# Designs tried in a protein design run: designed miniproteins, single chains, continued (3). Part 33

Each design is a single chain, and the fold is of that chain. pLDDT is the mean over its residues in the fold that is shown.

## One batch from the design tools (miniprotein)

Design m9116
Fold by ESMFold2-Fast:
Structure m9116 (fold): chain A 80 residues (1-80)
Amino acid sequence: GAMAERERAVARAIGHILRIIGDYLDPEVTDEEIERHKKAAIEAADRADPGSGKEWAENVIKQIDEKREEMRKWFEEKRK
């Protein structure tokens, strides 16, 4: 039923978020591929819970991106 479909959509969204984290560890993954995975995560979350799910996924992705940039900035400062 609808509840089972939502649960599957939530699981897909989580899976896509974990993939984004994995992408950041793989130097062969392109920015375009990462963006496709981000879009898939947002779309899956939106299907699970319209509006709220999208907002949660976007917020999680934003936090991951912010931490990546923070780490890059730390390494750049250390290298100078």
Scores: mean pLDDT 76

Design m9117
Fold by ESMFold2-Fast:
Structure m9117 (fold): chain A 72 residues (1-72)
Amino acid sequence: KKEEEIKKFVEDMRKAIENNPELTPEQKAELLKRVDEIEKMLKEGKSNEEIQKAVADLARYARKIVEEEKKK
């Protein structure tokens, strides 16, 4: 059940990135690449802790992009 929730979370992140009009195509590609890597980790049976760390890294990177946009 928890693994199904994580998979849904990954899918929701992908949709949010694809549907965000404020992101450039290059920013979307980088974020989607990170989401794909998380999905690969799920398929490879990586631990929940490793997956959570990858998700946290994705969120940190997304926040960095948003902060950079605010400075422009």
Scores: mean pLDDT 75

Design m9118
Fold by ESMFold2-Fast:
Structure m9118 (fold): chain A 83 residues (1-83)
Amino acid sequence: ALEKKKKESKEFLSLLEQARELFKEFDKEGTGTISKEKFIEILEELGLYDPESINKFVKKDQVSFDDLIKYLLLYGTEEFEKL
């Protein structure tokens, strides 16, 4: 349990750094937000594309970096543990 939790934390930190770089690339205007379509592209590149979870999470056309982090916390860690 403890060792598994440490592995999940390490995977999450790796995910977070990849997500940060991808978000930076898509946020060309520096607004701190991206479109839902760009958010989907980031999740596909991270191997976390799930249309049902995305549709429940994204209620507006714009997604902030904080929203991306929250999504990864809710849906990212468990998938990487299984992989």
Scores: mean pLDDT 71

Design m9119
Fold by ESMFold2-Fast:
Structure m9119 (fold): chain A 75 residues (1-75)
Amino acid sequence: ATPTIEEVKKAGEDAALALYLEAAEAGRLSPAAAQRISDIVKEWHARAEAAKTPEEAKAIRDEAIARIREVVAES
């Protein structure tokens, strides 16, 4: 079965939260890094609303997750 745009969004949110919590527990999140992650999530949600297909939503999600991983690695 093809996942819906909402299912892709939820899976991405769950993955982003897991990355955030892992970094926070490891003491790797500065306030600046947490703000950058918040900004990435806001941009991701806005872009996801414009998605016309689950494939577009997945691409937008994967870009956002990659950016969150980059922020965590830099912090």
Scores: mean pLDDT 78

Design m9120
Fold by ESMFold2-Fast:
Structure m9120 (fold): chain A 83 residues (1-83)
Amino acid sequence: MSPEERAREARKKAEEDAKLWLEYKKGGPESISKSIGYLLSGIGSAWEAALIGRKSGSEEAKKNAEEGSKALREAGAKVEAVP
């Protein structure tokens, strides 16, 4: 798999996890642990995409990484936790 493909997959997962974090956050106390799990997963995927972009030097990979990080930041993740 190319760096561009890996960055795209990591971005997609970060975006999906950000959406699930917000959905489960609305579900009440029993959904909180699941919500936190998606937040942590999304942050990890955003960092994976950022590292792929940095190591490969690919502009496409870097753009995918930024979009994944943007999705998490727009969902309310702290800037310090997201690349």
Scores: mean pLDDT 81

Design m9121
Fold by ESMFold2-Fast:
Structure m9121 (fold): chain A 75 residues (1-75)
Amino acid sequence: HMRVSKGLIESLEESLKIVEEAEKKKEEIDAEIREKIKELHPETTEEEIELAREIADKFDEALRKQLEQLKEDFK
């Protein structure tokens, strides 16, 4: 039981490291996505794009919270 829990924690730590590196590039990727959305759907307003970003940020925070909860449950 304990060996499995430790392995899961190590996997979560590696996953978080990959996520953190990916998140550092998100700002540049988000800017490119924003421009492409305007090109493909010019009817989309700036407010709708900002709202979509806020929703995406909330999903990211919810996922981080779930990962933190899992780490605590298996510590």
Scores: mean pLDDT 67

Design m9122
Fold by ESMFold2-Fast:
Structure m9122 (fold): chain A 91 residues (1-91)
Amino acid sequence: SYEEEVKQLRKELEELKEEFEEIKSELTEEEKELLEKELERGEKLIEEAEELIKNKEEEKKIREAIIEAEVTLSMARMLLWALKKKIEKEK
């Protein structure tokens, strides 16, 4: 169901936020801002999807919002992975 998909996205967002907090002290201010913006955008898109589901909006709109959230979280995951890899090589 769409509710289950959005709950999974919420869980992924929280996991990404936890990983970000773990490496935050090792990041530059620019890297922190970049990742914070991606996570904030992901959260906003998840909230939009939740509202569309709550309001029983058209299936197409709900699906598009979920896809946008998934893409945004995937980008945040890739950025976080790249930053972690950089930290590991420098230490």
Scores: mean pLDDT 86

Design m9123
Fold by ESMFold2-Fast:
Structure m9123 (fold): chain A 81 residues (1-81)
Amino acid sequence: SVKDEALKRLEELIEEARKRGDLATAQLLEETRKAVEKAKSAEEVVEILENTLKMAQALFPERTDAIERLEELVKEVKELV
């Protein structure tokens, strides 16, 4: 499902952030994962991921790799809806 795919991809991004020592990005993604777990529809999953992307761009604009990976996830999830 869209939700299961999003959760798997978020877990990968969280572990990548932790390995880099980027605890702030890891925390943002962990809160996003919790929100996605509670989502009732594919549309809600997309909205949560888009909001996380906007927050990452505002808080960590220099984390270009992490932002690009989030942009890819948003695009892929939208294609599944």
Scores: mean pLDDT 85

Design m9124
Fold by ESMFold2-Fast:
Structure m9124 (fold): chain A 88 residues (1-88)
Amino acid sequence: SIEEVTRRIALSLRLIGILLDYELTGKLSEEQAREIIRISKELIKLGASRSELELALRGLRLVVEKSTDPELIREAEELIKEIEELLK
């Protein structure tokens, strides 16, 4: 539907914004890490394209590398496995 396509575009743009902010600052806030996880879950639910899922993987790998919260790292690792399975 148009609503689903619009939502996926909005989520992808938000994720790109977080990744660009990280490239400029070298910092990932806890709020940004939670936002990456939230966006990734919703993109999976909405049946996101390969490129959208690859974007989510970039964000989730950043959460695993930079987050100090073991629960956020765990959720990100679980989502990475789920997306990698979808991309086969």
Scores: mean pLDDT 90

Design m9125
Fold by ESMFold2-Fast:
Structure m9125 (fold): chain A 90 residues (1-90)
Amino acid sequence: MEKKEKEIKEMEERIRQLEALAEALRAPVSDFDALLAQTSPMTPETVARLRALIESGDAKAVAEKVLKAAEELKKIREELKKKAEEELEK
């Protein structure tokens, strides 16, 4: 079944959302809300935390951590891709 392919696609979508979020966090505060509305299905709790960090002036530090998280997910996705291809080619 396509279960492994769906998990890989979900990871790819998460990576895209994290990259878009990092770009939104680098934007001026006035543009942040518009960019978030277009780019990321985040939980309300995450959005509230990000707003607090922007107001504190820590938006740049948060963007850097989000980019690191995206990079880690890319590595996990590559490992899942290898396992899925091996299972499908049996």
Scores: mean pLDDT 67

Design m9126
Fold by ESMFold2-Fast:
Structure m9126 (fold): chain A 61 residues (1-61)
Amino acid sequence: SLKEANAELIQKFGDADPDHLTHCQKVYVFAYLTFLAEADVGKISASEIVPRAEEMYKGYC
């Protein structure tokens, strides 16, 4: 959910204002939600969500 993505964003960047996300914070949220959806359909394991989101984030930031 968006709430879970926000929790991960806060954990990675500290305080994050959801109304004023930076480009890199938006990339991380998008990456996290993308891999969360892939885990939900069984394409990846839940333990791969954060590592894959981090890799995508580094590619765009």
Scores: mean pLDDT 75

Design m9127
Fold by ESMFold2-Fast:
Structure m9127 (fold): chain A 63 residues (1-63)
Amino acid sequence: DEVLSRAEELLKKVKELGMTEDAERLQRLIDRYRAAKAAGNEKAVRGLSEALQAHIDEVEKKL
């Protein structure tokens, strides 16, 4: 899962940089995405994938 892998790698970086608010937001989105995938909720997975990608792009602009 490309989006999840990118999100998890970015989470490591933002934690190391002390970006607490971005780390908390990213962690919540990762947790919700994993839960939606485990539940087989395809609509939630799509929406959370889009939200994760948007947040990844926003955080990467700060790096």
Scores: mean pLDDT 83

Design m9128
Fold by ESMFold2-Fast:
Structure m9128 (fold): chain A 68 residues (1-68)
Amino acid sequence: MDSYVKELEERLNNAKTIEELQNIIDEVARRLGELRSPDPDTPLSETEVRLMRIASEAIEKLEELEKK
């Protein structure tokens, strides 16, 4: 198991600032780029699904903080 996914999930749970959330989103995007198969017919891996979930939650939290 890629330990960085668990670290990103923990960082997301503890993130309280826009900067922290942006850093999580950027890291997820970078990791997803490294994992993506060149074959578009390849289904998403469990790791890719988890990373996409982290990004979605980080974006939602970031939008809530920007509205204050």
Scores: mean pLDDT 77

Design m9129
Fold by ESMFold2-Fast:
Structure m9129 (fold): chain A 63 residues (1-63)
Amino acid sequence: SAELEERKRALAEALAKKLAEEEGADSYSVEKVDEDTFVATLTKGDEVTKYLIDFKKQTITKL
């Protein structure tokens, strides 16, 4: 449902924000890959770090 999709995106954004705060990132973005999977991209100066957020497996994996 649209509500479930919006909720997953909101959770992915909240997780990306938390990761950005923990890593001291200057900025972050979130991209939807599929129904259950998002990629969080964190930028700190010239350093780019990506995390795979998988809601089906309930995992966050550094890429």
Scores: mean pLDDT 84

Design m9130
Fold by ESMFold2-Fast:
Structure m9130 (fold): chain A 95 residues (1-95)
Amino acid sequence: MMAVKVEIKVEHLSETTVKITITITYEDGTVEVYEFVLDKETAARVMREAGERTAERFGIPLEVSEEESVLSEEEKEELAAAFAEELKRLIEEEK
């Protein structure tokens, strides 16, 4: 996967429902948009699992609960792309 920009947006539609939008822009200019509507608890769980799987893929400690990350913009985009891929996969499994 040759993603150059990744955006993940989380919107609370209600007290129990969350919308997750994943936008991936690839090196060739292709843009993919995925929208998922999940229960709030399920959304929190899949985001956590996506973070853990991304950390395993890069062999680096990723603490999704901490705001502490000093990464270059290129490293952030690569991590974000991997995170979006894992998150998308996990959400699709909930359908």
Scores: mean pLDDT 66

Design m9131
Fold by ESMFold2-Fast:
Structure m9131 (fold): chain A 98 residues (1-98)
Amino acid sequence: DAIKKIEELIEEIRKRIEELKKEGPEKHPEVIALLVKLTLLERIKKLLEEGKKLTERGLELIEVANPAELLALITIMEEGEEIQDSPEALADYVVKKM
């Protein structure tokens, strides 16, 4: 179910990227942001296929999440929720992975 939802989001983003490319170079920042999101969603899909878990709240967030939020979700999936000392420590860890 989670993998299927992510596959549907990936397809929607790919279609949106193609639409924006047709509008011209003024849409370059939006295209770049969507390409980053696409890469991060592909990473989340791979982690799910490898048996990592995404919470119900995380699954809800991936539809609207910005790239930093998606990278935080990837970090939580890789390390496990129980490894979080504080939001500040998790943010520092995510930034070090960037």
Scores: mean pLDDT 74

Design m9132
Fold by ESMFold2-Fast:
Structure m9132 (fold): chain A 103 residues (1-103)
Amino acid sequence: MSPLEKAKRIFNEFIAEIRRLVDEAAAHLTPEQAAKLREEVDKIIAEGRKKLEQAKSVDDYLKAFEEFKKKIIEAMRKYGVPDEILERIEKVANEAIEKLKKV
């Protein structure tokens, strides 16, 4: 598997984990806040995927992952996601970044 194919797999696994954590976070929010959070997360994921499609190196993927991590955490803080879930998101993101560095 090429380095870029490995990076894409790591990103897809990371997105799956983030979506699961967003669903857990939504259980702690009002229906309106949950809907807005999901919409913002989907927008951030779409923007992240677009950047990764334009990436030419593993280093470009690493930069895209770091920016994606920052945007997801900022969005979740904005909608009042509990700190325990934010810490879990940061851990999942850091684990994905560490896997990417080993590619």
Scores: mean pLDDT 82

Design m9133
Fold by ESMFold2-Fast:
Structure m9133 (fold): chain A 63 residues (1-63)
Amino acid sequence: GKKVGVVGAPSEEIADEAGKKLLEQGAEEVIKLIGVTVAEAREFAEKLREEGYIVTGIGLGPE
C-alpha cells in the first residue's frame, strides 16, 4: 500500500511544516487538513488505513 502522512493544522503554513517532517519520516504523500480538530484528522487517517494505505504518521498543529 502507499505510505501517506496526514496533517491536521489551523493554517496552511503550519500544515506545510508538519507535512515536511512526515515526508522526512518516509511518507510518499502528505494529506493536509486545514481547520480540522485532532479527532477529525485521526478519523481521516483511520479511513485511509481501511482503504489499504499505510499511514506513516499523523502531524498535528497546535490547537
Scores: mean pLDDT 75

Design m9134
Fold by ESMFold2-Fast:
Structure m9134 (fold): chain A 98 residues (1-98)
Amino acid sequence: SAEEKLREIEEKMKEAFEKKINFKLTIELEVVDGKLRVKVRFETEEGETLSAELEVPVDEVEDGEKGTTTAEYKLDENGEMYLSKSERGPIEEKLIKA
């Protein structure tokens, strides 16, 4: 299920932080039939990949709107994970303003 896949991604993110493994999160947003379709993809530098897809009802978006948000996390020399790259999609900007 999507819920189980999201939980698995969360656990793998925690594991990557603890094991000093660089990873990338990609969130793709698309409005289809009055629902926000969210696709989450988790990828590690070791080649592990997990994905989940869910649909959330939304009131103030137009069908066909798309956006991609990407976040890349890397380990620094102090053993701390930091956000090295982040890009926001237009759907996210609209939702923040609503």
Scores: mean pLDDT 69

Design m9135
Fold by ESMFold2-Fast:
Structure m9135 (fold): chain A 56 residues (1-56)
Amino acid sequence: MELLKGKIVGVSGSNLTVEVEGKLYIVYSDGRVVGEDGRRGTLVKVEGDEAVIAVP
């Protein structure tokens, strides 16, 4: 399992858009994460304008 840290760049309803190394990740309201690169993960935490995401 790898921990990714990214900047929150957008909010749409209860979903977050997070940028990690130039790629966008969507964090859904249930904590599921899907990246534009096809990676899937889970939201670990949000602190300020940053999100931490766990991926396999």
Scores: mean pLDDT 82

Design m9136
Fold by ESMFold2-Fast:
Structure m9136 (fold): chain A 87 residues (1-87)
Amino acid sequence: AMTPELRKTLLRIRGIARHYKLESAVAACDELLELSEISEDLLTAVRSLESDCEELLESEDASAEVWVAARLRVIGAAEDILALLRK
């Protein structure tokens, strides 16, 4: 079953994604939050998305190139999750 800790992590990631208007990341979190069970592959992808969202937050005061790269990493991680969910 989805742990309370994982649910809290997903809600936090969703908040970050919504703040930056990253629609694919919000959609990925919403679909994950509806699951009662999460596969190891999905859990690994969620941990990658969490890391990328933390990097995006840390990049707000960075150069434009660093911020754009961080934003694109979050989008890519979210799209990987959506691809796994739509199998």
Scores: mean pLDDT 84

Design m9137
Fold by ESMFold2-Fast:
Structure m9137 (fold): chain A 66 residues (1-66)
Amino acid sequence: SSSDKLKNAVVNTVDKVYPGKGDIARRAFDKFGPAGLILAPLEDLLKVKGVGRKTAQIIREAAWAY
C-alpha cells in the first residue's frame, strides 16, 4: 500500500542518516501513521520513546519528500 511505501521510505532514510535509528522511525510511523508524520507538530513526534529533535526533523523531512 502507499502507507507501507511511505513507512519504508521514512525508516530507510532515518537509518541512512542515523544508523540504527530506523526502528525508532518505524515506531513513530506505527504511532502516528502517514498523516501524523506529515501533519503532527514536531513536539508530538518527540513524545515517541527514542525520538530526539534531530531524529524528529529527519522523520518529517523524509515524510514530506515522499
Scores: mean pLDDT 83

Design m9138
Fold by ESMFold2-Fast:
Structure m9138 (fold): chain A 61 residues (1-61)
Amino acid sequence: DATIAYLDELVATADTYSPEELRQLLAYLREQLARYRAEGAPQEVIDAIERAIARLEERLA
């Protein structure tokens, strides 16, 4: 659950990032998502990363 709490914190502070910083963070999270899927991480963690990505994408829309 530390990972989910960390992702929630990232989303909560997303308004403080520039568009460039948000794009870098999105690239990082997408890489982490691919890695967690490949490693068979719990679905709750995968879902949390997917939700974080979606929320950060909204900030760039």
Scores: mean pLDDT 80

Design m9139
Fold by ESMFold2-Fast:
Structure m9139 (fold): chain A 83 residues (1-83)
Amino acid sequence: MEEIIKQLEELVAKTLKQIKALDAKVKANPSLDRKAVQDEVVRLTAEALRWIGIQVGLERSKNPEQQELAKENAERLFKEEEE
């Protein structure tokens, strides 16, 4: 379980890094489509919040079956986000 939490933390960190990279690009290139970049930042922020929600759910789970289900859901979401 701790390993899945660490993987979720790494995914959140990766998403935050992507958000920072987009913000840096907008600041460096004012000709970029700011609305498209903002929409992407909102999307990435929603994904980060989703990962955090799964992590909180795992940490609060007292039932091994619920922990296993949350782990399976996290792994499926990991694969969907990579593609």
Scores: mean pLDDT 71

Design m9140
Fold by ESMFold2-Fast:
Structure m9140 (fold): chain A 68 residues (1-68)
Amino acid sequence: VSLFEGLSDEQVQKIQQLLRKNGIHSLSDLLPLSEEEIREILSGMPESVRERAVRDLQKLVEKLKKSL
């Protein structure tokens, strides 16, 4: 399953920059975060892009937790 399906490269880069700005430098940094916290980090994105990114990051966190 591809992360951020349907988002442009520019939108993906902006999401990565927002995550990095908020101290999220690796996948392990996503594990303790709630859906609400991820949504707050991405609050600078348009609503449609933000909700897609939140959903994709939540799926990634779930996969990582199941793989541990």
Scores: mean pLDDT 76

Design m9141
Fold by ESMFold2-Fast:
Structure m9141 (fold): chain A 112 residues (1-112)
Amino acid sequence: SLEEKIKILADVAVWELTNNSEPPEEVMKEAEKANKEILELIEKIAKEVGEGDKEKEEEARRQLMAWLYEQLRKLLEEYGKADAFEESLSEESKELIATEAEKGKKLVEEYL
């Protein structure tokens, strides 16, 4: 499921924030696959929203990426790592999440 794929990414982030090192290669390969499949889904939804309008496609991609980061932040709260995750983000990424994550959530609910 999409939730299971996002959880794989969150588990890798928790490992990196806890150990200050990369997870084992096998775990990284699973995370890379999950990341690819999530990004392919985001691209599919963005194209459906945009209907050939590149500006609408780019706006939808930004909103969906903001939603993804917010899902990761929420999962990291369960491990007590939300603050560390937020500190790892650029100011631009934090602003994007704050302004666009709710819009991304609506797109996921509408198109999934």
Scores: mean pLDDT 83

Design m9142
Fold by ESMFold2-Fast:
Structure m9142 (fold): chain A 81 residues (1-81)
Amino acid sequence: VSQEELDREVNDALALIYIYLGKQALEEGDYENARKLFEKAVELATGEVKADAYRGLAEVYRKMGDTEKAEQYEKKADEIE
């Protein structure tokens, strides 16, 4: 396993943790922290994990009333999956 492969696997695993924490923040109504957590997941993630992070951002923006941004992030997720 190369360092690049290890870094990708570690970053995707960390992104999954951020997605989990972001979903918890959403359930608690902490939309600011949820947004930050999903943004961090997007920075770290690749493939399906990144798509999940974008879907999380879309839900945050829907809860905040920003329908246009929510639709933009859903489109980004769909383009990956």
Scores: mean pLDDT 83

Design m9143
Fold by ESMFold2-Fast:
Structure m9143 (fold): chain A 64 residues (1-64)
Amino acid sequence: LEEAARRLAEAARAAGLSEEEARRGYQMVKDGDAEGAQRMAALAASRDAEAGREAGEFWKRGAE
């Protein structure tokens, strides 16, 4: 869970989202807000194709 939260926050930062948005994504994962976390990952993907690819790979591996 901690690793997943940290990875989402890093993906958000890499995509150029604000530090506040990255921190919010981290908290969503920690709180078990899967829907919010997925929305944040999608937002990161839309902003930065490379960061989005990383986020997509994370969710594929996490969900299996």
Scores: mean pLDDT 69

Design m9144
Fold by ESMFold2-Fast:
Structure m9144 (fold): chain A 93 residues (1-93)
Amino acid sequence: ALEEFERRVSEKLRQKAEEMAKNPDPLPVKEAYREMAKFYIEDAKLALELDPENEELRQRAKIDVDMAIRYAELSGDPELIEEAKKLKEEIDK
């Protein structure tokens, strides 16, 4: 029973890994990571510009900035990493 359960779990994990490999998100290229980081930076800036006092838009901007930092770090672009971190400081004000 336990061995059968472990085998089924391993097979499901392998299937999920193959599914993610076919349509990876994020895409496994540094250029795609840079574009994703830029997208989240722009989206966060837009949310703050639309209504800076709106709590829901501020929460969205925080999520977007965290994603921007993650993708910027994955891209290895130090300018994008700095831009995303500066934007996080603006949101945390």
Scores: mean pLDDT 72

Design m9145
Fold by ESMFold2-Fast:
Structure m9145 (fold): chain A 116 residues (1-116)
Amino acid sequence: AREKLEELYAQMSEEQREAVREVADELRLIGLSMEIGLLQAQGKLDEKKREELRRELTEVLRRWVDPGTAQRIADALINDDKATIQQLMAQADPKARKLIEAAWNSRQGMKEIVEK
């Protein structure tokens, strides 16, 4: 199963590979943001987990925004800073805005489900 998937990816055009990378980065940001929401709702978002999640979020985000903006988005997601997220979304290009919005909504959705 895994070998067939890798063979299909090897046969894709560069444009198709870029589109798959965009989807993979969006899914990774959603997953990390859901983990933040879950850990916060459980009272388990400790300093070590904050540092790990900040690093992983920044690594993905730096492909879409400048390093300073990537760090600000990561910090805002970790700290539940809606005001900073809204400002960063307003300043972002359409692709980056979509990713920031998906990450924020995934974080809040998971937190709400667990806190209910």
Scores: mean pLDDT 82

Design m9146
Fold by ESMFold2-Fast:
Structure m9146 (fold): chain A 91 residues (1-91)
Amino acid sequence: SSELEVVELPPSIAELEERLKAEGLDYSDIKKRIEELLKELEKVDPELAKQLREELKKALESTNDKEVKYAMLVQALGVLERVLRHHEEEK
């Protein structure tokens, strides 16, 4: 797949959306957080970080719908947090 299609743990995504809304984060704030997480992932798994960054960029470039882009960013953030937590637990 050329897009981030991994939406695992739906409750985690819902919790993340609630957290982001409670913090008053907009599109640019979420994108910034994703970039920070991708930078952290690059230190642990540079190949996966490169793949996820490319897939996310391609997905975002495929649409002009603001709501769709926001949903894609929330999904990407959830995936990144899950992957980074998994690597942290396997230390």
Scores: mean pLDDT 69

Design m9147
Fold by ESMFold2-Fast:
Structure m9147 (fold): chain A 91 residues (1-91)
Amino acid sequence: MEELLKKAKEVFAVLEKASDAVRRALEFAEEKGRGEEARELVQKFGEAIRAKDWRAAARYLRELARLAEELGDHETARALREAADELEALA
């Protein structure tokens, strides 16, 4: 039971960090006219999280990070890549 709680806490912390970075990326992409592309990636990320497909979720975070970097938001891109690395480690 304690191992399950520890894993749940780790997953929650990673998801909270990912959620903040995803929100920032979506807001910035919408401001730059790339909101539709960002929304599609966010939707796929959410679907992967619901499916507990941590590898797919990490992949969509990396794709969103690439979009953020293309738009000039290097700080958000870095946060998304860090969250993706942490999420992939859960797989």
Scores: mean pLDDT 82

Design m9148
Fold by ESMFold2-Fast:
Structure m9148 (fold): chain A 84 residues (1-84)
Amino acid sequence: MVEEMRRAAEELGLEEARLAEANPEEVERDVEAGEEALAAAPAEQRPALAVHLEAARRVLEGTREGRAEEAAREAAMAVLEALL
């Protein structure tokens, strides 16, 4: 189960990194929308949203640095660890 979830998270992260590399402006808008959602979210939902938002920021920053795949894997692992 955990290994399957980790693989799925890594695959999703890599897909997001490819999208960020192709369309960084779109990912920037998604991060901004996520920040607004986090600010408006109930306290119970904020920790999960914050983890996902931080992961998205990490992928975007890593893509700008030319480290998209590494950043995506690191972000996916951080999300998995925080949610499990």
Scores: mean pLDDT 68

Design m9149
Fold by ESMFold2-Fast:
Structure m9149 (fold): chain A 79 residues (1-79)
Amino acid sequence: MVELKVGDELLVLDYDARRTFRGVVEEITEDSIVVRRLDDGRLYRLPKPPAPGVSDVEYDSLLGIPVVTVDSSLIEEVE
């Protein structure tokens, strides 16, 4: 099990759309995380892994970063 920290890079995979984005963890709460997407700097909130519709955090040795798979319906844009 990989524990996420604020400042960690994260690859987010979408179960439904097979979309991916890379981000930086900006905030961790008891039940959610906020990730800033690297492409445009937009903030997204998702349930803290693991959760229903959100996988355990895995470390991808080829990319050198943590990976999580999430249902796109659980990803909310933050302001």
Scores: mean pLDDT 77

Design m9150
Fold by ESMFold2-Fast:
Structure m9150 (fold): chain A 87 residues (1-87)
Amino acid sequence: LVRESAVKSTSAGILSIGSSVSEDEEVRRQDSEGALALAKEAAELAKQSKDKQMQQEVSSLLDQLSSQPSMPEDIQQELRELSQQVS
């Protein structure tokens, strides 16, 4: 059941929270840190597999991920280094 007088106050509150959560910097940082952790695991597994096809695939994915404009520059650099290690 919609509470009419609460709708505008809730909308303003959600916009305020959404604005804080939509700080691109914070969202990108969390996403990028998670991606980096997964990338490190994938790179290590690919290297241990000694499968050239797997290593090429993982290296390509890491390179593509490091080229994402939404990635922080420090995370991009780390991902490029991981890609180089796998190749």
Scores: mean pLDDT 65

